# Designed miniproteins, single chains, continued (4), part 94

Each design is a single chain, and the fold is of that chain. pLDDT is the mean over its residues in the fold that is shown.

## One batch from the design tools (miniprotein)

Design m15467
Fold by ESMFold2-Fast:
Structure m15467 (fold): chain A 58 residues (1-58)
Amino acid sequence: GELVRAVRDTRATGERDAVIPAGTVLRVLERLADGTVLAELGGSRVRVPAAALEPLPA
Protein backbone atom coordinates (compact mmCIF):
# COMPACT_ATOMS: atom_id res chain seq x y z
CA GLY A 1 0.00 0.00 0.00
CA GLU A 2 1.00 3.62 -0.62
CA LEU A 3 2.25 5.72 2.33
CA VAL A 4 1.16 9.36 2.63
CA ARG A 5 1.84 12.16 5.12
CA ALA A 6 -0.55 14.84 6.38
CA VAL A 7 0.70 18.30 5.24
CA ARG A 8 -1.49 20.06 7.84
CA ASP A 9 -3.74 19.20 10.76
CA THR A 10 -6.78 17.57 9.13
CA ARG A 11 -10.03 15.85 10.11
CA ALA A 12 -10.36 12.08 9.73
CA THR A 13 -13.83 10.46 9.77
CA GLY A 14 -15.15 6.89 9.65
CA GLU A 15 -14.47 4.14 12.20
CA ARG A 16 -12.76 6.89 14.23
CA ASP A 17 -13.35 10.65 14.10
CA ALA A 18 -10.13 12.51 15.00
CA VAL A 19 -7.86 15.40 14.08
CA ILE A 20 -4.70 14.06 12.43
CA PRO A 21 -1.65 16.27 13.22
CA ALA A 22 0.56 17.51 10.38
CA GLY A 23 3.39 15.03 9.78
CA THR A 24 1.26 11.93 10.54
CA VAL A 25 2.04 9.00 8.22
CA LEU A 26 -0.91 6.94 6.94
CA ARG A 27 -1.18 3.79 4.83
CA VAL A 28 -3.56 4.19 1.87
CA LEU A 29 -6.13 1.41 1.48
CA GLU A 30 -8.14 3.04 -1.35
CA ARG A 31 -8.39 6.35 -3.21
CA LEU A 32 -12.04 7.34 -3.58
CA ALA A 33 -13.74 9.21 -6.44
CA ASP A 34 -15.00 11.99 -4.10
CA GLY A 35 -11.44 13.26 -3.44
CA THR A 36 -11.00 11.39 -0.14
CA VAL A 37 -8.60 8.59 0.78
CA LEU A 38 -9.53 5.52 2.80
CA ALA A 39 -6.51 5.01 5.07
CA GLU A 40 -5.41 3.00 8.09
CA LEU A 41 -4.84 4.97 11.30
CA GLY A 42 -3.90 2.93 14.39
CA GLY A 43 -5.84 -0.14 13.20
CA SER A 44 -8.96 1.89 12.24
CA ARG A 45 -10.17 2.69 8.72
CA VAL A 46 -10.67 6.44 8.25
CA ARG A 47 -11.45 8.82 5.40
CA VAL A 48 -9.11 11.81 4.94
CA PRO A 49 -9.23 14.58 2.29
CA ALA A 50 -6.65 13.78 -0.41
CA ALA A 51 -5.77 17.51 -0.60
CA ALA A 52 -4.39 17.31 2.98
CA LEU A 53 -2.01 14.43 2.09
CA GLU A 54 1.32 14.17 0.24
CA PRO A 55 2.99 10.98 -1.08
CA LEU A 56 6.06 9.74 0.78
CA PRO A 57 9.17 8.94 -1.29
CA ALA A 58 9.86 5.20 -1.55
Scores: mean pLDDT 80

Design m15468
Fold by ESMFold2-Fast:
Structure m15468 (fold): chain A 82 residues (1-82)
Amino acid sequence: SMEDVILRARLLAEEGGATLARRVIERNPSTPEELVERVREIERLVEEARRLLDSDPERARELLDEAGELLAEVERELLALR
């Protein structure tokens, strides 16, 4: 359905955000441990959402919402490291 397409597009967007955040922290070895742990949590949430996408799309959506919120926080802090 169209809704399924939108959910998959959202998954790809959050996966992209997580990948970029990972690249930034790996490029800066002085990144605070708390920020590294938050990126790891985003990666975990996104991976769990991908696993649940077909079997539990409502839960996948909730996980992507949480990942998106954390990613916005991490992006703000990563910008401060530039």
Scores: mean pLDDT 86

Design m15469
Fold by ESMFold2-Fast:
Structure m15469 (fold): chain A 64 residues (1-64)
Amino acid sequence: SDSLLQQANQKRQQGEQAFNQGDYQTAAQHYREALTLYKRAGADPSVIGEVASKLGEAIEKAQE
């Protein structure tokens, strides 16, 4: 639904902001939430792949 897609986009932006500030744990949490919402919204596989990649980057950096 449009509402789920809007929520997913907001969570992705929150994740990007946290990532840019070096808060990788918070970024990973927001990216996880965005990924779940994108999947439920039926987003394009390319969008899902991009968010999953960003989530992976945030997780790796959070462990350092």
Scores: mean pLDDT 87

Design m15470
Fold by ESMFold2-Fast:
Structure m15470 (fold): chain A 58 residues (1-58)
Amino acid sequence: SAEKAEAAEKLIEGAVALAKKQGGSEEAIKEAIERAKELAATMTAEQLIELAEGLIAL
C-alpha cells in the first residue's frame, strides 16, 4: 500500500542518515538499506513507524 511504501522509505532514509552520521562507509550504508528493506518486507506500515520512533528514542 502507499502508506507502507512511505513508511518503508522513511525507515530507509533514517537508516542511511544514521549510517552517514556515524561516518559510515559505502558498505555500511548498503547494509543499512538492506536491513531496512528486510524490515519493510515483513512488517506493516504501523509497525515500521513504531520501530522508527523507537530508534529515535534510543
Scores: mean pLDDT 75

Design m15471
Fold by ESMFold2-Fast:
Structure m15471 (fold): chain A 74 residues (1-74)
Amino acid sequence: GADDLVAQGDALAAQGRYREAGRKYAQAGELYEKQGDLEKAAEAYRQAAGQFVKAGDTRSAQEYGKRSQELRLK
């Protein structure tokens, strides 16, 4: 489930596998959003954006940062 994807992201981030961690957090955000948990979705997207910054993936960082911000404004 989405919580398992967050745990996988945390483990990958701890290993310095930032791009893979970002993908897991992004997948968690998408599942939380589908479940209607907009607060958890926003946090997962924020974590994804942070990992993509560390990975040097500016486009993915901007995409998920924007999605996180838009959910927080609701």
Scores: mean pLDDT 90

Design m15472
Fold by ESMFold2-Fast:
Structure m15472 (fold): chain A 85 residues (1-85)
Amino acid sequence: MKKGEELYALGQEAEAAGNYLEAGDYYEQAGKIFEEAGDYEKAAEAYLNAALAYAKALGVDSPRAQEAFNNAGEASGKALLEKKK
């Protein structure tokens, strides 16, 4: 059982229910778990979904949305380096 996959699924359920702030929190936690596991592609996807959820809840210029966008960019960069193996 992968904790990151569980948190990502909870984020999707919260987003479907319109609970965008809660969805962002779950996606951000999933991103951290995926990043710790070295799954940078899934981490980037989770952080991007967190950023979009926070943007819907708080506004695109909110600190939480901006931080999640930055985390998504960093994880995406690491995923790109893995693809060049």
Scores: mean pLDDT 83

Design m15473
Fold by ESMFold2-Fast:
Structure m15473 (fold): chain A 65 residues (1-65)
Amino acid sequence: MSLILKAVGYEILAIGHLLDGDKEAAIEALQEAIEYLEKAAEESGKRSEEDERMIKRLEEKIKEL
């Protein structure tokens, strides 16, 4: 499975935790999503503008929690 797909999976998992009222687990899942996006950029040697925006969106989501 690609690292980007793993990141998306963790974002979906975070939404599930938020629906359950578990903010702590949601934050952990969002942090994992960011880590997988960072790893994907590192392995490709290239970070797209879209990947950068996705990481910033997830970071802002964590700040809102």
Scores: mean pLDDT 79

Design m15474
Fold by ESMFold2-Fast:
Structure m15474 (fold): chain A 113 residues (1-113)
Amino acid sequence: ELEERIEKIRAQTRAFLAELERDGWRVVRVEVLTPNAAVIELESPRGERRVFIVYAPDPEARKLAEEIRKSLAPLEEQYRATRGRPFWFAVVEAETPEEVKVIVDIFREALAR
């Protein structure tokens, strides 16, 4: 059931964000590229970066997520070599646009703090 699934995604996303915030991570950017694709960026107190690319299966959203991933790979290597701090990125495939929206909305709440 979609409602039950959305409730689980909401609970899991809130728990994940709370754990990140407990470790001092803060949301610094939330960018919706399409209804099916978004980029979320976090920063640690030490200036480490973590990037999540969230998308639902759609040919254009999938291409966009892959292009962003490819563009971040050289930057991750350069960041690690130059600054000595980890740069992380992850691609998160949601099943529906509604799941993307729930994840985005939760991180936007944190950005507004």
Scores: mean pLDDT 75

Design m15475
Fold by ESMFold2-Fast:
Structure m15475 (fold): chain A 66 residues (1-66)
Amino acid sequence: HHMEENARRGRQEWRDLAREMAEKAKQKGLEPTAAYYEELARDGSPFRAYKVGNKKLKEILEKKKK
């Protein structure tokens, strides 16, 4: 009955939760995870957030190989 209203609130809460998760990830030193959640909170796009997080992870791994 109020499913559409709940969906709108859910999207707002999801962005707020993503911002909170980014802070927690930063405190743990999980830079790729923090970048992922920061991008999610900024534009709400999981696809872009995944790319940003993956790019950060690859950079860290390449640095560790040297």
Scores: mean pLDDT 68

Design m15476
Fold by ESMFold2-Fast:
Structure m15476 (fold): chain A 120 residues (1-120)
Amino acid sequence: AEPAEGAAVAFRHLADEAERVAKLMEQSGATKAAEIVRKAADYLREMADRLREKAAQGVPPRELYRDAVEGFERVAQLLEEALKAAKTEGADPKVISELERLVQAARTLAEIFRAEAERA
């Protein structure tokens, strides 16, 4: 319950930030990058719901944290793909910087939940 809620909240917060950055990318003309970032946001929301469902089914905290690690690693990969697309489309450097921060946020969250999995 508590472990799943913490991870689910983190997934939803990152999804909200991804949606914001996608809007900035569209405004910058980086339409392909924006589409990839929105797919990442959708995946983040799906992971939040899936973690809550697994917690309700009694899945142990260690397994929930490991699922969170895999989810954030997948998101980091999608955001790296979006970053390559944004650079190719000539997105505003400030918008590219915002996307780079999202990549680092996803990686940091994966590391946090990996540590939590080891402690659980």
Scores: mean pLDDT 88

Design m15477
Fold by ESMFold2-Fast:
Structure m15477 (fold): chain A 60 residues (1-60)
Amino acid sequence: DALAKAQASLAEADAAIQNGDYETARRHYAEAVRNYLKAGDWAGAEAAVQRLADIENQQG
């Protein structure tokens, strides 16, 4: 369940990026990190954290 929630949040964050909604994207990536950690998926959590860092680097 936590893994499915993490994947859903990641997909919603990616959709928000496509729409230029960076605030919504950040919230969904943060939820993805939380749920990947609950699922014990450290690689997934790391990838989601990297996506958050990429947003900060791209927006300025």
Scores: mean pLDDT 81

Design m15478
Fold by ESMFold2-Fast:
Structure m15478 (fold): chain A 56 residues (1-56)
Amino acid sequence: STRERVARALAYLGANRDRPVSVAELARVAGLSPGTFSRVFTEHVGVSPSRVIRLM
C-alpha cells in the first residue's frame, strides 16, 4: 500500500538522519517515482518530503 511505502521511507529517514538524504533516495526506498512519492507522502504526512528533510 502507499501508506506502507511512506512508512518505509520515514523509517529510512530516521535511520539515516546523521547524513544528507535526498527526496530521490526516499522515493527509491519507497519504490515510487519522485513525483508520485512526493504526492503520496504529502497526502499521508501532511507536508512534503523536502520540508521534512529541511526540518531535520
Scores: mean pLDDT 82

Design m15479
Fold by ESMFold2-Fast:
Structure m15479 (fold): chain A 62 residues (1-62)
Amino acid sequence: QQDVLDNLRRLGLLEHYRIAEELKQRGLSDEEIRKVAEELREEGKEDVADLLLDDLELRKRD
């Protein structure tokens, strides 16, 4: 988990990960969080979007 957070920090993605966690705690669905990742991809931040989606899928599987 620390390795994931460190990678997110180096890529400037730590904020996006924290936002996803906060949105989930506020009662937003994983689908709505995935929409945020899709918007990031449309803005040309595919690396950010892919990392966010991978993290969500890992939490779902566990």
Scores: mean pLDDT 63

Design m15480
Fold by ESMFold2-Fast:
Structure m15480 (fold): chain A 68 residues (1-68)
Amino acid sequence: GAAEEAAKAAAEAAKTGDALEANRGASAAAKAAVAAGASPEEAARAAQKGLEAGGWKAGDRPAPVPPR
């Protein structure tokens, strides 16, 4: 679903090892998931899971938040 695609895209961004690129990719993925019908909360949660799956350390940085 849309949330799963957001998680996958965020994981790809996290693999770059660049914190700025990881956050940018996660935010873009969350926004795309919302456009595809996911709620903002589901999209943000999926993007955070994707970042963690791609190598992001939990607790090192705040979760990405989709734009309002």
Scores: mean pLDDT 68

Design m15481
Fold by ESMFold2-Fast:
Structure m15481 (fold): chain A 75 residues (1-75)
Amino acid sequence: SIQQQAMQRALQVMGMTPQQAINRLINSPIDDQNNFTGQIVSIARSYVPSSDQDSFASQMSTVSNVINQLQNIVS
């Protein structure tokens, strides 16, 4: 999906695999999870068509949703 491609590209820019990103999120305190999630989503948003960026950001507004999308990439 466009969402998965955008997330994969963001992680490539950050120098991380999806599994490394999941492991970092799961092992981080809540504030660090929110900050790291925000970084991933901000970069990924730039790889989503402009008309879909607000919808993408809304769907990726929670740590749980971002982890679920990263798990879908690994699977």
Scores: mean pLDDT 83

Design m15482
Fold by ESMFold2-Fast:
Structure m15482 (fold): chain A 69 residues (1-69)
Amino acid sequence: MSERERLILEGEALEALGLMAHHLGMPERAVRLLTEALRLLEAAGASPADIARVRAALAAARAALAAAR
């Protein structure tokens, strides 16, 4: 596995965990997981569509976190 492939796999796994945290009403955990997912996917040079998807998920998680404060 190349470093790029590893970063994409780790980013996708963190995206899945972040979405799960968001669905479970854990917005602080969702923001942390989705922020790390975005960082890894950007570092790997993931597609603009994949980056946009994670950014949208992160924006939703941030909105939920702001509403909880």
Scores: mean pLDDT 86

Design m15483
Fold by ESMFold2-Fast:
Structure m15483 (fold): chain A 59 residues (1-59)
Amino acid sequence: SADDVEAIRAAAYAEAEAAGLSEAEVAELTAALQALVDAGASPAEIRAAVDAALARLRA
């Protein structure tokens, strides 16, 4: 649902801020999230993609 997607976005931005991601990295994460939403991805798929992106950026 839209509420689930908004909760995932809020959590993703909080984790990005905690991880010290740059404005460019946050913009890339935002674009990737929007592309998944536009493709009709489930909240679980969006959460998994966010977790993978954050893990890669924090390495």
Scores: mean pLDDT 78

Design m15484
Fold by ESMFold2-Fast:
Structure m15484 (fold): chain A 72 residues (1-72)
Amino acid sequence: MPPVTHEEILEALRRAKEGIRAAEAAGLISPEEARELLEELERLAREVEEGAAEEEALARLAELDERLQKAL
């Protein structure tokens, strides 16, 4: 597999944010839980923009995705 690029990580973050918003709108997660997940995504996006390693960013994305899946 090709290495994940900075652009691909930002796209994954955007999709994750959309997923959280959709889940909140559908009532699958609480507004409080949605806010917590969105705050973590915003922090991760800033870290990626500041030059965080792709492997670290992917690990954080996987952690957030697992939290969202457990909340559903």
Scores: mean pLDDT 73

Design m15485
Fold by ESMFold2-Fast:
Structure m15485 (fold): chain A 58 residues (1-58)
Amino acid sequence: MKEEMEKLGREAAELQLQGKTDEALEVAGPYARKLSVDEAQELSELAAQAGNELYEKL
């Protein structure tokens, strides 16, 4: 499950970097609502890390 959350975080970050904010929220949003508080926090951290990595490669 963490692997799936990491993939969603990366996909959302990629969409956001492309200016597709609505699509990024649509990808991550439904899963965020199903997660526990701890899992939601972990997903947020993974998404932030993925976004930083993608930004550095840009």
Scores: mean pLDDT 65

Design m15486
Fold by ESMFold2-Fast:
Structure m15486 (fold): chain A 65 residues (1-65)
Amino acid sequence: MKIPTKEEILAMTPEQLAEAASLIFSEGTKEQQDEFVKLLEEVRPELTPEQQRVADIFIEAYKKR
């Protein structure tokens, strides 16, 4: 599984971001999940409010594990 780039994430709709995150968290390795969460935290300030809401849901769910 390929982790999306920062540029790819910024180009996604909130629905596409949720779909990509769901796939990574269901089928990805722990290392891939860690990399993706780090990337989401890095790009968060550049995301739209709707994309930030999606990112926050997955970041919080990941950190509660």
Scores: mean pLDDT 80

Design m15487
Fold by ESMFold2-Fast:
Structure m15487 (fold): chain A 90 residues (1-90)
Amino acid sequence: SSKRVEELLRQASEAARAGDLERARALLEEALRLAEENGDEVSKARVRALLWQLDAAEELRERGSLDEAELAELEARARELEAEIERAEA
């Protein structure tokens, strides 16, 4: 159900804030699977945006920095995912 997806997203955000990126990823992957089973396009778009943000955080952790071009590409990707979420909600 959408309520379970929302709960998984809440738990993933808490795990990410605690620096537990592995747990955050597992929770987001479960949320994506459930959203796909439910045909919930809004939740799917939201989970994909969060997974992208998690990928960026993991890359920063591994490399210690991003260059200016990489930061610009990540911001452009975030804007595209936000647009997808807004379209799905409309």
Scores: mean pLDDT 75

Design m15488
Fold by ESMFold2-Fast:
Structure m15488 (fold): chain A 72 residues (1-72)
Amino acid sequence: DPLDKLTPREREILEWLAAGATNKEIGEILGISEATVKSHVSSIFAKLGIKTRVEAADLLVKHTITSAVGAV
């Protein structure tokens, strides 16, 4: 499972990314700077072998099929 490579903080950030939150919004939610969020996002993408937020959302949906889809 690729998510096992993530720290608890990186997993929190990935969940917010999959929910459609911006780096700024995630920083405000977690009480960290947007630059820190951006650094974590780069690390998450490198660890998961993904390039986009859409791929991040798809990966998390596939991992958490029963409760991850936000309403359109």
Scores: mean pLDDT 75

Design m15489
Fold by ESMFold2-Fast:
Structure m15489 (fold): chain A 71 residues (1-71)
Amino acid sequence: MVIDPDELEKKAAEIKKEITEKEEELKEKLRELLEKHKAGEATPEDLAKAAALAELLPEEVVLEMVKEFEG
């Protein structure tokens, strides 16, 4: 049985919002770690955290952020 389109749309919107909010949090944490790296203050642990966050984010988003901090 097909779920009612309105119910499906509402549930999809809630899930998308949760994913987007989580993605923004991860992106912000990665940005902070990249700022530390650019300032020469990043520890090996900070770099390991950045690598782990990069694995959780879409590759395109990570590449865009790295490019922003490179120049």
Scores: mean pLDDT 74

Design m15490
Fold by ESMFold2-Fast:
Structure m15490 (fold): chain A 100 residues (1-100)
Amino acid sequence: AFDHLRKGSIYYAQGKYDEAIKHFEEAIKIDPNFAYAHRLLGNVYYKKGDYEKAIEYYEKAIAISPTDAQAYRNLADVYEKLGETEKAEEWRKKADEIEA
């Protein structure tokens, strides 16, 4: 799992989003409960402008790791981008409560 996570992160940093997706999908295939890999996959879809998939993967990351405050903030950023300001504020509030 970690080898694919590392390779995916390198491709993501290079802007090679489709290659990053393949490696993060392999990391999830090896460890479906790898919350961080789900969050990184959400990040790639966000960069590609696929906000629906970004939401899906951030929600999966939160379901696996409810204390991942960064995933809540990332989800809020996507809802803000979609103009869903009330949902964005709800998710930011949840992130703040986790870090308190």
Scores: mean pLDDT 85

Design m15491
Fold by ESMFold2-Fast:
Structure m15491 (fold): chain A 55 residues (1-55)
Amino acid sequence: SMLENTYKFALLALELGDRKTAEEIAKYLEEQAKKSSGEMAKKWKEAADEIRKKL
């Protein structure tokens, strides 16, 4: 899944101390949420919010 792989990449960036990359990924996830609708939009937004909580 693109969402799942993107989220995992953000977690890896955070683990490596690369907060800038993690923030850019959170923005990407938020953009995907805006381009989606219904249940998919919610999943993209929740993934972005989880990354932002760790920043």
Scores: mean pLDDT 84

Design m15492
Fold by ESMFold2-Fast:
Structure m15492 (fold): chain A 78 residues (1-78)
Amino acid sequence: LLEEAERLREEGERAYEEGDYETAFRKYGQAGVLYKEAGDYEKAAEAYRKAAEAARLNGDFEASQFLETVAESLAEKA
């Protein structure tokens, strides 16, 4: 779980740096899910915040707002 989550986070970061916000959103979101399942709420919150930023830059304000709320909730549990 953690190894796969880290790989997905790295892929999301790479996509973000390349300006591919759609792929960054997807990869960061997937990493967040796996970090959450592994119980790493701090890393899950970070991944969801990055996914929210990518969603906003891709024009998806609803997804961005939702993911920011999820990240805030997860950070409180960390």
Scores: mean pLDDT 84

Design m15493
Fold by ESMFold2-Fast:
Structure m15493 (fold): chain A 62 residues (1-62)
Amino acid sequence: MIDEKEVLRALGDMYLALAKRIEGKDPKTAAELYRKAAELFRQAGDVEGAKEAEDMASKVEK
């Protein structure tokens, strides 16, 4: 039985990867994807992952 938090973490990783791929071409969309990843990590209980994704979003939108 797959834990719901494990699925949320995997989804967060997917959004994080997508954001990294497009951050040079579309920083606004990348920032939105990073924030979505952070929200998913928070729901999964991954506080450090969420903080890292939020930091990435802030840096991309500078």
Scores: mean pLDDT 81

Design m15494
Fold by ESMFold2-Fast:
Structure m15494 (fold): chain A 61 residues (1-61)
Amino acid sequence: SPEDKVEFVKSVVRSVVESAPSREQAREQIELVIEGYARDYRMSPEEVEEVRRFAEELLAE
């Protein structure tokens, strides 16, 4: 379902934030993850925006 796609990508983003050696490397990896899954899973603009906001919140100070 659309909800499952968004939740899956969010879980990958969270894993990247937790495992990356630096915030800068996490940001680069997250951009690749979001772009890749947006294309592969044919995510809507709304779904992509939801994941991007989630990533911004995790990377905020």
Scores: mean pLDDT 82

Design m15495
Fold by ESMFold2-Fast:
Structure m15495 (fold): chain A 77 residues (1-77)
Amino acid sequence: MEGFEKKKEEILKKMEKILLEDVPEEEYEERLKEFEEEVKKFIEFLRKAGVPEEKIEEFKKELEEKKKELLKKREEE
C-alpha cells in the first residue's frame, strides 16, 4: 500500500500543477494528454499488482473529484 499512496500523491500533485499553471493552450493540451496516459498506465499497473478493485475505484473517484475542483478553480480565477 505504501507505494500506491506515494504514487497517488504524486499523480494528484501533477494534476494540480497541470490544471493551475498558466501555460499556452497547446502546451496545456499536450501535458493533459500525457497525464491521462500516465494515470491509465498506473491503474493497469495497480490491477496487475493485485490492488483490490475497490481501492482502484476509490482512486478513480478521488481523481475525478479533484479534477472537477481544480477545473472550477481554474475557471473562476
Scores: mean pLDDT 75

Design m15496
Fold by ESMFold2-Fast:
Structure m15496 (fold): chain A 81 residues (1-81)
Amino acid sequence: MEEVRELLERVVELARRAAEATDPEEMRRLLEEAERLAREAGELVRKLAPEDPELGELALEYLGEVQAILEERREELQALA
């Protein structure tokens, strides 16, 4: 759980920086990094769920919130293209 939380916190920080970026290229770079870390977190959640269902459920909820933020930022970036 802790490793997943740390990765998701980094994703949220990158997404926040992307939202503050005024340059589309910088926003894209930050989002690409955030998406990569979110995928790594998803793999860890998949591993945790069978061993600790309660922690797996909490991690999935947190991952879902983070992915929603990333999707919103992707839509903003696409609107700029």
Scores: mean pLDDT 77

Design m15497
Fold by ESMFold2-Fast:
Structure m15497 (fold): chain A 67 residues (1-67)
Amino acid sequence: AAALREAVEWHGWTPEELERIAKAVENGGKGASADYEAQGLHDRAANVIAGAQKAAEELRSLAEEKK
């Protein structure tokens, strides 16, 4: 939470840029999860997608706060 907020403030990202980053994080999480599943690392796959979804939700929350 704090680290994402600091990154947003440091980079000066707009709400539109934060939404693009959130989508990139979700897509990256899906890709990483698929790679872990292919390796038989099911717990890591589940944790990666959950973490990516949480990070994307936080980025979208920060975008709404910036409006």
Scores: mean pLDDT 76

Design m15498
Fold by ESMFold2-Fast:
Structure m15498 (fold): chain A 76 residues (1-76)
Amino acid sequence: DIEKEADELVKKGEEAAKRGDKETASNYYSQAAALYLQAGDYEKAIEYARKGLEVDPNSSTARVLLKLAEEKLAAA
């Protein structure tokens, strides 16, 4: 279940963020966003890609995922 895997990655991201591990938190949020995008949940993909950028503004991965998710939502 892709959505369940994404939810698990979100929890790992939240835990990393609580520890102040911003890079790890951004990586988990970006992985979750990619899985939500794959599942067609564009709203959640946008949400977690934005969280990834909020925690790490230099994350190219989060920025690319946000753009892709926004484009998919606009085309839906």
Scores: mean pLDDT 87

Design m15499
Fold by ESMFold2-Fast:
Structure m15499 (fold): chain A 96 residues (1-96)
Amino acid sequence: MIKTITDEKGNKIKVYNFAVTVTMKDGSVKTLLVTALIKEDGKATLRFDDGSVIEFEIDPNLSEEELEELFREKIEKAVREKYPDAEEIKVEPLEI
């Protein structure tokens, strides 16, 4: 579920929260929390619970569905790079 917040300057920020479940080749399971932020100027940020941050630019006129899919793709790629021994990566939106 998408939450919109307002920054200190009155600009709208869209907030998406994701749970990532990583199944490793040995059968172990890891859960990560990821917060995606998008500003009206198209600046987007992914924040991981391990403290890592990925910044990129997107078209601010994308639909909520297109934004969610783009974030899922970016998160999956980043998690695959962090966990090259991952067999399965599931990225699911969180309702908080």
Scores: mean pLDDT 77

Design m15500
Fold by ESMFold2-Fast:
Structure m15500 (fold): chain A 66 residues (1-66)
Amino acid sequence: MKEEYLNKIKELAKKMAEAIRAGDFDKAVEYFNEAQKVIREAVEKGLITAEEGYKAMLDAINEAKA
């Protein structure tokens, strides 16, 4: 479902932001790659646009900064 993919993208984006703050760049890259994979799968299935996926990612990163 569309909502499940968007929530997964947001979760991975928050984990990526946390890994960056911890200085764990290997984990940050892993989370980023997984988020990209989730976005690609959801777009291929016609559930979201790439814009919606990346917007969800950015929104989660901004929330994690606050």
Scores: mean pLDDT 82

Design m15502
Fold by ESMFold2-Fast:
Structure m15502 (fold): chain A 104 residues (1-104)
Amino acid sequence: SAKEAAEKAVKAANEAGLAAVRAAGKEGAAAGAAAAVAAAGAAAGAVLAARGSKGGAEAAKRAGEGAARAAEAAAERGDGAEADREAAREAGKRAAEAAKEAAE
């Protein structure tokens, strides 16, 4: 299940990145894109850590938390529709939870 936990973490972080772009809205399009890239990078880091890189558990947790924070920031600062901002908050929570599961 370690591979499944890592795949779940990548999926959740990617969903958080996409939700961040939508939550950022028109005014924040560039910032939303940057947040999505950061979330994707964090997801990649989590996968690598879960696959046994040095300090794997802690690195996976930090990477997933980074993706979650990016989605939450976009939800808070973005000017997208309320539904998109709520989706970003929920996606961020899922990314954080999946990162903890991958780290354990």
Scores: mean pLDDT 68

Design m15503
Fold by ESMFold2-Fast:
Structure m15503 (fold): chain A 86 residues (1-86)
Amino acid sequence: MKLVITFKNLSVEEIIGHILRAIGLELDGYKVEIKLEGDTLTITIENVSEEMVEEYKELAKEYEKRGYKVTIKEEGDTLTITIERP
């Protein structure tokens, strides 16, 4: 399974936190792509486990509880999560 997580309009501290987490996954042997374009941070992770999928779904739920706009889409072998600051 491939995970694509997109963050929009995050603070600098939140962006740094997510980039550091993504680098940690790359060091753990995952294939990770990080793209920062303006106010949009996109992290793509290949060959994610079911445990990692659940961890990112829980992360998305925490953002939704904080009033962020969250969209989750599962299409074939790809899970796409979009988190946008209100």
Scores: mean pLDDT 84

